Designed miniproteins, single chains, continued (5). Designs and how they scored, part 67

Each design is a single chain, and the fold is of that chain. pLDDT is the mean over its residues in the fold that is shown.

## One batch from the design tools (miniprotein)

Design m18456
Fold by ESMFold2-Fast:
Structure m18456 (fold): chain A 55 residues (1-55)
Amino acid sequence: GKELIKKIKEEPTKENIKKGVEYFEKVTGIKVDPDKITPEEAIKLLELTLKILEE
């Protein structure tokens, strides 16, 4: 979880955003379009995911 947030902050690529969205979807079941999300929004989704996992 935390490593993926760091990767998006350091390398805000579509591939890293897609990985973040996939992780969010796997944990929450909520589907997000990675092509319609900013790196900042992807980071926020991952932070919420980590909060849900208590990490």
Scores: mean pLDDT 76

Design m18457
Fold by ESMFold2-Fast:
Structure m18457 (fold): chain A 64 residues (1-64)
Amino acid sequence: SLVDKGKEYYAQGKYEEAAKYYLEALKKDPSNSRALNNLMAVLSKLTGEEAEKLKEEVAKLVDK
């Protein structure tokens, strides 16, 4: 699954790649709390412009 792929990258310290897989899982199912929780955790490890873009994408998916 996309979440399992994200976990593989997270375990390797590849947080940007992990975040992208968790984001895709959340896009497919916005109610996937496991994907959201893992994505929030990995975003705390990222800095800079790429991290800000990912945070904006998450906000769009969960904002009402």
Scores: mean pLDDT 78

Design m18459
Fold by ESMFold2-Fast:
Structure m18459 (fold): chain A 90 residues (1-90)
Amino acid sequence: MEVEELERRILERLKAAGYTVDEKTRNIARQAAELVVKAREAKTDEEISKIVGELLDLRNEASRYGPAAQGAVDLALREIARIALEKREK
């Protein structure tokens, strides 16, 4: 449920930025959305660090598919950074 909503938001932002969304970009966006949901559910900084590591691995794969796929991962990284900051400011 949350993963599907986040995937939609990532894809909408990519389209708004003028990117063409192909099937490879959609697959990267879905994996990125799954990592954002895991980050929201994470209770410790160690869990968030592991998720960031997985997202950086995904970014290396995305670089081979082009700027739209990289954009999807960058949007997820920014969202995870916001989640981490919000959890620390509580």
Scores: mean pLDDT 82

Design m18460
Fold by ESMFold2-Fast:
Structure m18460 (fold): chain A 112 residues (1-112)
Amino acid sequence: DPERLEEERRRREEERRRLVEEMRALNPQEGIDLALQIMGEDNKDHLPEVLENLKKAGRLTPEQVELLEKAIEAMRAGKTEEAAKYMREALKGLNMPQHVIDGVAEMIRNTK
């Protein structure tokens, strides 16, 4: 049902927007940028380019890079639960609040 799928898509976009606004209010910009790129990207094949740009900017630790590379690889393979797990660990390293980490992980799991 195309109309029902469009309604579900709109609801997910609204939930993502609210979570992004909350993360922005916390003002850990580096964590927000990473979460936004992974959560908001409709084309998972573009995610490696986004990560390379963040790496070149020097804003990520080697441990964060490794976790995000694993998350992106899992997302591209359709392994959303594994991707959510790696993203949780990356966001913990960025000192994000637990409810934000849980929200991001849930959005990743709900991505097809």
Scores: mean pLDDT 70

Design m18462
Fold by ESMFold2-Fast:
Structure m18462 (fold): chain A 66 residues (1-66)
Amino acid sequence: SHGLEVAREIGRAFVLMFRLAEAIVRGDEEEVKELKEKLREMGFSEESIREIERAAPFIAELDRLG
């Protein structure tokens, strides 16, 4: 099902976004570079990636809260 494939890709994108936010908060520059590249490979624009970076402290807090 196309819908199931889209849901899996959305799930992968959210996991990468939360991982990037946590890596930014930790100051792990190498992991930040790797995760940004994975997001680019998934079709994220540079603007979207910058928005994730800007929102990283809030995104990381949401991940911690569950």
Scores: mean pLDDT 81

Design m18463
Fold by ESMFold2-Fast:
Structure m18463 (fold): chain A 71 residues (1-71)
Amino acid sequence: MLEVEITISFARMVLSLARKYIEQGNLEAAREEIERARELRERARELGASEEEVRELEEEIERLEEELREA
């Protein structure tokens, strides 16, 4: 449980960083952080994160990818 919570927290921090990079116009750095978030999402799933927790991360990743495409 603790490992799942830590992994989800890291994923959320990485997604926040990606959003800041998009706002700053650093699209390459944003792309790298989004890829890191995808890796953390898969790790959370492997560690036993709930379907809801994984879905929330996936939705945020998809939203940031759309913002990146529109930037």
Scores: mean pLDDT 84

Design m18464
Fold by ESMFold2-Fast:
Structure m18464 (fold): chain A 61 residues (1-61)
Amino acid sequence: SEEERRRLLRLIGEILRLIGEIWDVEQQLKAQPDDAALRARLAALRAERDRLMAELRAMKI
């Protein structure tokens, strides 16, 4: 349906945004490897990505 398609596209868009944020934080962490706040932020973003990817997989199965 159109609603299901819209939800799928929104979810994909959020996952792509999150992958970009993870990449940015990983680049920052390469410059500041001892930054505990950046490390915590990276862990939180990865957990959020994994949750959204699990939701995406549930929609496709």
Scores: mean pLDDT 84

Design m18465
Fold by ESMFold2-Fast:
Order: structure tokens, then sequence, then C-alpha cells
Structure m18465 (fold): chain A 66 residues (1-66)
């Protein structure tokens, strides 16, 4: 869910651990170690916008497209 993806990014920044935000089509995946949280959107534009806002909010997390 969107909340799970945001919480994963937030936890990564709070703990100072490496994490990535991957945007692929309509999906955004946040990966923190062995944890993966997925958010699905109605359009690629919504997914990209969510990923970009999440990366701005948690700058230690790296944004990856495709």
Amino acid sequence: SRESAENAAKLAELLGVPATIEVEGNKVTVRVGSLSAVAEFDSPEEARKFAEELAKKYPTVKLIEK
C-alpha cells in the first residue's frame, strides 16, 4: 500500500540504513534490506509523482526509474 511504502522509506531514514525507491510503470517499490513495500497506482504519472515526493521527503533514499 502507499502507507506501507511511505513507512518503509521513513524507517530507512530514521535508522540510517540504505534504501531504494523503484518506480516501474504503475508500481512504486520501496526496498529496505530484506523488506519490500509496494504501492500500485492507476497511472504511471501518479506512481512517478508519488515516488518523487517520497524521495524529496526522505532524501537518504535513492530514486530509481525502471
Scores: mean pLDDT 81

Design m18466
Fold by ESMFold2-Fast:
Structure m18466 (fold): chain A 94 residues (1-94)
Amino acid sequence: AAEEAAARGREAAYGGGAAAARGYVEGNEAKYAGGVIGAAGAGYGAALAAPGEEGRAAGEAAAEGALRGGLEAGGEEGARAAAEAALKAGLGAA
């Protein structure tokens, strides 16, 4: 049950990040930059609902999704910024 919750959180985070990145590429970088980070943050937040290290793993998956989406949309610089923002948001809350 807990493992299933963590897997769902990770899947949701990755899917959300990918969808936001797709919109970012289709539109303007500046217009959708917040969307990519927002989707990654929402997924990471859902992942944090999972207990212990499973939550951390889900958070890392969310950051990875943001990295991939950012890379496709804004290149290397955009990918790093998106992934770091998503990860730091979770860590900063601790």
Scores: mean pLDDT 54

Design m18467
Fold by ESMFold2-Fast:
Structure m18467 (fold): chain A 94 residues (1-94)
Amino acid sequence: SEVTRYAAAALLEIGGEIDIELAKEYEEKGDLEKAAEYYERAGENYLAAAELDPENPEYKKKAAEAYKKAGEIYKKLGKEEKAEELYKKAEEAE
């Protein structure tokens, strides 16, 4: 059902927004590892929403932004390979 797919996409978007808020909270506390994990999870949730609702361009945009933010933090942590992986995921989401 198209209605069921769009409802599922909206729930994934809510999950992504919660992940972004948690990531910001962990950044403020200086827990960069958890912050990066939550930004990465937000990217995954938005990308899943985009697969369910491909006509909505905001989901891919939000996924790309979340992956870029996770990549920036992993780079700060010295995890260069993980950062490069996330930058690639961000580019592929656009």
Scores: mean pLDDT 90

Design m18468
Fold by ESMFold2-Fast:
Structure m18468 (fold): chain A 57 residues (1-57)
Amino acid sequence: MELFDEALRAADEGNIEEAKRLLEQAGVQVDVPPEELTPEQIKALVRALRDYAAAQA
């Protein structure tokens, strides 16, 4: 999932809005606005989604 790697990179750069947008392009609905998200929360979300995808595969 290349979009997840891009989202993690954007979060590391502090670009929360871009990271949220990349997750939404990957089919993940993020129901909180960017100003209420932290880089740590985005990274945790990506990890949870990767774990979920691995469990479904």
Scores: mean pLDDT 73

Design m18469
Fold by ESMFold2-Fast:
Structure m18469 (fold): chain A 92 residues (1-92)
Amino acid sequence: AAPGVGLLEAAAERAGLSPEEARAIASGRRAASPEQLAAIEAVLRAMLAAAGVKADVRVTQDPETGRLLVHLSGVTDADAEAVARLGAEIAG
């Protein structure tokens, strides 16, 4: 949960959300609109593509917890390493 939150917060901020809104949405304290979810997904997909990730990316919000869920399909070991590297860069 914790490593993924940093990536989602960064994607939300780059999608035009304030740092406070990005944190609230990424942590599940606030529901995202469909338009906000689509914008966060598009930004996250672009960030991951720039890092060399080939996996398909979907972002949804869990209706029970409110947290954002990232679904990666077709993930390789190289994709997993690229995601971890990007997450560490954003967390620093």
Scores: mean pLDDT 73

Design m18470
Fold by ESMFold2-Fast:
Parts: sequence; structure tokens; C-alpha cells
Structure m18470 (fold): chain A 56 residues (1-56)
Amino acid sequence: MKAVAKENAFGGLEELVQIPKGAEGEVLEIVDENTVIIRIDGKEYLVNKSFLELTE
């Protein structure tokens, strides 16, 4: 499943990092109804689904 940031977002497991609008990643895990773990450029981020467009 692919994820694209619809707007600037914040996410991270070890540190809080801004994820810019248009950043693309792969969904690794769906944590709950509002939260997913995605991988962007080799790094993992815990992100709220409302900031993401999910495909497949």
C-alpha cells in the first residue's frame, strides 16, 4: 500500500520530523483507525492517516 502526504505533517518513532506535502512512502503497518507506520526514503514514521492519501 502506497501513501502520499496530502499536506505538511509530523511523524517519527525516534524523533518528531516534518513530512512535506507530496512525500511518498510505503505503508508498513496500520496501527489503528487513525494511525499508520510508513517508510519514506528508508526511514519509518508514525503518521495520522488524515494527512495521507492511501492507494492500494
Scores: mean pLDDT 75

Design m18471
Fold by ESMFold2-Fast:
Structure m18471 (fold): chain A 96 residues (1-96)
Amino acid sequence: MKVELEAEINLAMMRMMLAVAKLMEKRGKATAEELLHMTETAKKLLEEMKEMGASEELIEEAEEVVRELAEMALKVAKKEGNEELAEKAEKLLEEL
């Protein structure tokens, strides 16, 4: 009961981060470093949801948000020629 509300709040925060990331990308202001930081923050929120015992449906939705952020970070890192950040983003995708 309380767990589901807290998990829903985490998911809402993750979705807000994804919306901000998409807006930054659209405006040409997204950096790989910023997107990777957002991805790591979202992954931490996902891990907190798993530790809480959130439902599989909420976990799957949260994993999709982390995946989308990581894919954006990878795309921008490759565009910037930053191989280290690209590798880190790929590792985050594999750990999902």
Scores: mean pLDDT 85

Design m18472
Fold by ESMFold2-Fast:
Structure m18472 (fold): chain A 99 residues (1-99)
Amino acid sequence: MSPLAEAVRIDDEVERLVKEGKTVEQIAEFLRERGFDKGARAAELAKEKGYSPEAIKNLALAVVYREIGADTEAERYLKKAAEINNVPLEEVKRIVDEA
């Protein structure tokens, strides 16, 4: 399986989980089960900072894409997370670096 193809499948599943109203903890556990521990941690950190579910989703996916080396996709999702939560991109990058 291509790492990028796997990340796209994770993206689709996380989108579904968010639409179904799953908790951040449930999404983080899903990511850990798939080997994306940093993505899971980023989601938990964003929740602690009061980020919206949509912003948390985009931030977690940015970290997943970064972990597989898809830097362009990762940057796109980081910018979306910052825009959705109306915070500077630098703040979102700090959460990713802490994860």
Scores: mean pLDDT 83

Design m18473
Fold by ESMFold2-Fast:
Parts: C-alpha cells; structure tokens; sequence
Structure m18473 (fold): chain A 74 residues (1-74)
C-alpha cells in the first residue's frame, strides 16, 4: 500500500540518520531517531499488504532495536 511504502521509506531514512549519529558519538540523537524509526516500522507492519512490505518492516524493526541496544550499551 502507498501508506505502508511511505512509512517504510521514512523509517529507512530515520534509521540511516540514526546510524550516522551513532558513528559520530551522538548517542542520545541516535536513540531518538531509532525509536522514531521503530514506531514507523511497526505502523508499516500493520499496513503491509505484501510479503515484501512485511519483511521490510520486520527488518527495519530488528535494525532499530539493534541500534538502540548498541547505543544504550555504550
């Protein structure tokens, strides 16, 4: 769906920004961006109409959780 696709694109963008923030030592910013990406990916998962959309959403959820855990353990 258009709504799921938009949420997935926004989540992917936020997660890229979170990854860059973490590389720069901006831990608090990285966690904030990753949490936002996680929420968008969860919404996209609810709106997923195809297996591809569902798998993309799950992948983004796992990436966001991993980044938050890495950042919190720093």
Amino acid sequence: SEEAERLLEEAERLLREAEEALKKGETEKAIELARRALELAKEAMKLAETLEELLRAIGLILRAIGLILDAELL
Scores: mean pLDDT 87

Design m18474
Fold by ESMFold2-Fast:
Structure m18474 (fold): chain A 82 residues (1-82)
Amino acid sequence: PMSISFTIDGKKYTVSGDNKDEIVDNIIDELKKKYNLPDNLIEDIKKKISELLEKAKNDTEISKNVTDFLNFVNKVLEEYNL
């Protein structure tokens, strides 16, 4: 199993999965608990997280890049009241 840690709005989350797709799905599940996400936006976020996981050199870089992206997503979703 792989595990990744990230923060959204100052709260730390840890997700795990046997592969990249499971980790992405678990991250999306945490976002869905906080926000009412339309399907198209979910697919865009999944694609971006997958790209970040694939491009990163190590778990620390993955955690940083996913955290930075999810904080950006959180800010946008809050501004649009989603």
Scores: mean pLDDT 75

Design m18475
Fold by ESMFold2-Fast:
Structure m18475 (fold): chain A 75 residues (1-75)
Amino acid sequence: MRVHIVAGDSLEDLEHAARAVGQAVRFTGDAGVVSKESVEKALKGLEESKEERDEAIERDEENVEKAREELEAEE
């Protein structure tokens, strides 16, 4: 359903993305509970853009930082 519904080749992509996501949570990390949800949202974006996986990981890290900031400010 969440992270476990990927094909064989996408499984490796997802594993790389999951590690990047885990690192991002740690980077934001002293108040990281909401950031964890933002990072998982970025992870789902990655699985939709598997063709641009490498670029998506880099950009999703930036998007997560921006999205988290907006979530904190908007809410």
Scores: mean pLDDT 55

Design m18476
Fold by ESMFold2-Fast:
Structure m18476 (fold): chain A 74 residues (1-74)
Amino acid sequence: APEEAERYLKLAEKYTKLALFYLMQGKYDEAIESAKKAIEYARKAIELGHPRAEDVLKRAEEVLKQAEENKKIA
């Protein structure tokens, strides 16, 4: 249902922003955890047909990659 897809998209956006917040603070484990949650919710929004969900998924995956790379060199 459209309302369910929107709910998952909003959760994906929320966790993507949270992951970025932790990344900016050098809290890489928390950033990784939040980015993984964002990816999970974005995938559910894609399954439900939300047209913006693929863009949110890509952003969450970019944040995850950046957090993992920063943790590796820290």
Scores: mean pLDDT 88

Design m18477
Fold by ESMFold2-Fast:
Structure m18477 (fold): chain A 92 residues (1-92)
Amino acid sequence: MEADIYLALGLIYLTLGKKDFEKGDYESAVESYRKAIELFEKAAEIAGKPTPEVYRLIAEAYRLMAQAYEKLGKTDEAEKWRKLSEEYEKKA
């Protein structure tokens, strides 16, 4: 199914973002996490609705993006993404 391809690609970007974060490339990590979220949302759109698994993946990506923004000193942006992570966890 085409949705499975977007889900798999989203997981690849999530992993790349984590590796960039470990290297201290926080801006690159944020970019990879953004792409992961877009791909997970596209997978949900193609599938007709988000599954609990997709909601959890989006929540994880927002949580990781919040951590990267904290490292960049962007505390207000970090809080915004943390709240979105909590909202998606409740939907899962």
Scores: mean pLDDT 84

Design m18478
Fold by ESMFold2-Fast:
Structure m18478 (fold): chain A 63 residues (1-63)
Amino acid sequence: SSILEKVKEFNSQSLSREEITRKIGEILREIGYEIDERLRREGRLSEAGIANFERARASEAAL
């Protein structure tokens, strides 16, 4: 998976455990957004999930 490839890449760069954890957290958040967007397009996202997706998008736009 792309996540395992990124973990191996960061480890080969001799990054600290804290830096790797932070970078993996960022990637996981991006993947979560992609999954939620796909589920929303497929009509498989719950009303709570749609609200959370829209809230996350609003927070991103505010940055």
Scores: mean pLDDT 71

Design m18479
Fold by ESMFold2-Fast:
Structure m18479 (fold): chain A 65 residues (1-65)
Amino acid sequence: MKTIKIKIYHGKEPSPVADAIKLAAERIGKEFGDKVEIEEVLGGTRQQVADSAEEVVKYLEEKRK
């Protein structure tokens, strides 16, 4: 069992998109037998929000290969 650590940044308000990405990462992690640890941070910059979403997308793409 591998532990995958993902940090999800929100802006000043929680993002519905970030919440959806978090749930997707947790479900895919369960499917592939990984332990997914999600850390949520409020007050991130727009760049940090975008970068954290991109990291989740990369994880999902790697699992499809």
Scores: mean pLDDT 74

Design m18480
Fold by ESMFold2-Fast:
Structure m18480 (fold): chain A 148 residues (1-148)
Amino acid sequence: KPFPVLPENTTEVFLGGANLTGTIPPEIGNLTKLKILDLSSNQLSGPIPPELGNLTSLETLLLSGNNLSGPIPKELGNLTKLQVLDLSNNQLSGPIPPELGNLTSLQYLFLSNNQLSGSIPKELGNLTSLQTLDLSNNQLSGPIPPEL
């Protein structure tokens, strides 16, 4: 199914398990009132668009269980109201951006089952509200930062 065209005043999107294919359109960044975006358990491919960083009202971002590839965009660090970030079970690669340490409201960070590489950024120690951190089943290297 093609990705739907959503009204600009949309505040919540629940499209988990909706048999979506193709890419996440960068135009989703125009939905600046969005608080919840659930696209989990679909067949979405390609990159996470950096335009998701425009969703500055976002509290929950669920992209788990897709075929998303490429890096985690540093622009996700702009989502300072975010409480839940689940990018698990994708094909994401490259480093964890230190800008994720800007998400000081974050309670749950799920990055497991990807191809993420490099070291765990010390800036994740800035996540003082964090209840769960799951970085398992990646290609991460180096020491656990003492700031965690």
Scores: mean pLDDT 93

Design m18481
Fold by ESMFold2-Fast:
Structure m18481 (fold): chain A 90 residues (1-90)
Amino acid sequence: SEELEEALKKLREALKKGDVEEAIKYAKEAVRLAAKEGDPEGVLEAARIAAEFGNFETVKAVIREALKEFPVTLGIGLALRAIGLYLDYS
């Protein structure tokens, strides 16, 4: 959605500026929007963006919010894939 795309764009802009507080805010917003839309791919996009910038605090925020917003089995799967994305960039 346009709302999810804007949240992901703002997440990238915050990380580019080194604003971790804003990055965490928009990462959580992106995960909540992904859950609302039934689009788990939005969670993986947020994790990928955070991983590209090597910002583990933002990756942790994506993982925590995914576990909160998605059914437990799907949330765990998304968390494991987010960790994998971070490791791929390390």
Scores: mean pLDDT 87

Design m18482
Fold by ESMFold2-Fast:
Structure m18482 (fold): chain A 82 residues (1-82)
Amino acid sequence: SLAERARELARRAAEAIAAGDLARAQELEAELAEVLRRLAEEDEEEALEVLREALRLGAQVALATETDPEVVADAQAMLAKL
């Protein structure tokens, strides 16, 4: 399903961020955004839930790997809103 594909892309993007492969993470995030857009046309509530899951995963990985205090602060603010 589109939701399963979106969750798979979110996991792969988080793995790429953890590995420091930001170019791969950007590619996966772009594909995730397109899949989420299509999912929102079919089921807006499920698309929002998958988006929240993806943002939570990305923020958690950023907090674990990033040393830039501005990026860390942004990730913490995002997690507080999810």
Scores: mean pLDDT 78

Design m18483
Fold by ESMFold2-Fast:
Structure m18483 (fold): chain A 60 residues (1-60)
Amino acid sequence: SGLSAREEGMEVRAVRDSHGWSQRELAERLGISTSTVSNIERGKIRASEAIRRKVAALKE
């Protein structure tokens, strides 16, 4: 709601960077492939509602 794919990808990367995780480590936490994380962070695809909720839970 309101975020572009690019903005969503930047937020996902910011959450990952805050934890010091690689894309592989974030993918393991989200239960998805590393390629899917890369595509989301580059704004090529949108995260599903389930993935968005998991990313929100990782914000600290």
Scores: mean pLDDT 84

Design m18484
Fold by ESMFold2-Fast:
Structure m18484 (fold): chain A 68 residues (1-68)
Amino acid sequence: EEEVRKQRADELLKQAEENISLAEKYRKMAEEFRKKGDIKKASYYIAQAEVYRGEANRLLKEAEELLK
């Protein structure tokens, strides 16, 4: 069912875009705290950025699979 797969893929792509945006936001925060010498906060935000980037990658792979 082409339409259902396309709609599902579009939703996954939107979720991936949101996760990419969050990953970039947290990565920038980590850099700011690292520059201030707040290693604990920098480590926390970099870990959050990696989680969101991982989720974005999963969503992109699922969307790609649906569009094949």
Scores: mean pLDDT 84

Design m18485
Fold by ESMFold2-Fast:
Structure m18485 (fold): chain A 60 residues (1-60)
Amino acid sequence: GDAETAARGAAAAGAAGASGGASFGYNLVKSIDEEGARRAAEAGRAGDVEAAARGHYLGA
């Protein structure tokens, strides 16, 4: 059902987000600041999985 598909999508997005979080943060280094980008990447990896799973499940 929709909830099952959303949950699977959220899990996949969370895993991709965790991996991509580091990459995303690295891109920010080029534009903003190394300190900020590193912090964003670390926070992104920690929060991406849960945020993506919750957001996607709630109807993302």
Scores: mean pLDDT 53

Design m18486
Fold by ESMFold2-Fast:
Structure m18486 (fold): chain A 59 residues (1-59)
Amino acid sequence: SELLEAARELRERARELRREAERMREEGKASDLEIEILEGMAALLEGVAALLERLAEKK
């Protein structure tokens, strides 16, 4: 299913963004706002992935 493939890609991208945010926090080289934006983007991608998974289950 294209929807499930897209959902998996979005979840993987979100995981990468969360790892990047954690690394930035540990290094102390990024602003709190920049880290918060990355975490927010990851949460948005996870939300879209969940919606796509739900749509795929109805087919």
Scores: mean pLDDT 84

Design m18487
Fold by ESMFold2-Fast:
Structure m18487 (fold): chain A 57 residues (1-57)
Amino acid sequence: MSAEELLARFEAALKAGRYDEAMALRDEAEATLPAPEAAAFNERFDAALARALAAAA
């Protein structure tokens, strides 16, 4: 799964309230991506989480 697809699925899971699934997707990203990309992906995850929470509020 590409980083972009992982992020899209993560955002969808957050909007659906599936936080356990969202956390599993983050863990998978850390396991499958190289360390530099994993770090950048975690920052992107924070941005996606903030966006989903803003949309839900």
Scores: mean pLDDT 74

Design m18488
Fold by ESMFold2-Fast:
Structure m18488 (fold): chain A 75 residues (1-75)
Amino acid sequence: APPSVEELFKEMEETKKRMVQALKEGNLAEAKRLRREFYDLASELARQVKNDKEQLQKLSDFVYEAQKAYAEALA
């Protein structure tokens, strides 16, 4: 069965944490791979919740926090 919305948000959080860890370890290739996986998950989530404004806002906030964490880890 395809993953649920809850499972996709959980996988995105785990992928974000792994991406930030890879950046802190200086593994830029792994960080870029995980960033692609994060955005693939975000795209799938957006398709599933496209008619739910509250879930879309939650997804938007989640993506923003991940982008912020990525930028801070690179600085």
Scores: mean pLDDT 84

Design m18489
Fold by ESMFold2-Fast:
Structure m18489 (fold): chain A 80 residues (1-80)
Amino acid sequence: MKPKEAEILLSLAEMALAIGDYELARRLAEEALRLALEEGDLRTAARALRVLAEALRGLGREEEAREYEERARELEEEAE
């Protein structure tokens, strides 16, 4: 199976989040989300939205974080 570029970027975003680099995590999660949606991979897209929400919370952007958390829940329901 070809490695999905979105999955690789998502893994990097999760690592950035773990070390507290919220701005890097946000940028990587945004790119992972874009690629996952282009591929129709709703599961990876939902995961990217969750990482993006956590990164935004770390940056103090609480309102945007809530919007992405809501979108992640919606996509998770569609993917399951």
Scores: mean pLDDT 82

Design m18490
Fold by ESMFold2-Fast:
Structure m18490 (fold): chain A 113 residues (1-113)
Amino acid sequence: SVAALTEETLAKIEAAKTKEEIIEIWKEYVDEMAALLRTASAAEREAILAQMIQLLGQTVKKLLAQFSKEEVKETLEELSNYAVSKLRAIGLDDFAELLERVKKLLLSRIDAE
């Protein structure tokens, strides 16, 4: 399920030792979410996107505890750009735009610290 996959992915991110490991874990999660989005109803798509956004925020909080501001911003850019690209590839441009707005909000919060 989407919830179980998100929970499993968060546990992997929390156990990861490097930014590179976190990026790889996130990319695998996004690929699986994109596959689910292709066959999902409109309501299911909103729920999947909400879980992706929640996990992205939790990942940023984890990164801020371990890495420099600049490293966190660079990593967030990579995580977000991958997800945006995958959403656009499956025709979910509105969802891609929402995720880009979330990225900008998170970047602003990092800069304010």
Scores: mean pLDDT 88

Design m18491
Fold by ESMFold2-Fast:
Structure m18491 (fold): chain A 63 residues (1-63)
Amino acid sequence: SAELEAKLRELAKKYGLTLSQVRGALTLLQEGFSEEVVIQYLMKYGGLSREEAEELVRELKKL
């Protein structure tokens, strides 16, 4: 949806990620991967700290 896309773009800008990286994290959560797997994905490929990755995962889970 346009509303979901807008929120993902906002999160990408806030955390210095590409839209594809944020969509990737959301997809992993929706497919039932553990929060730790998503945190490691964001740290390794997004360059986020653990604290930033945990914060983004909390925001994605509210969508």
Scores: mean pLDDT 90

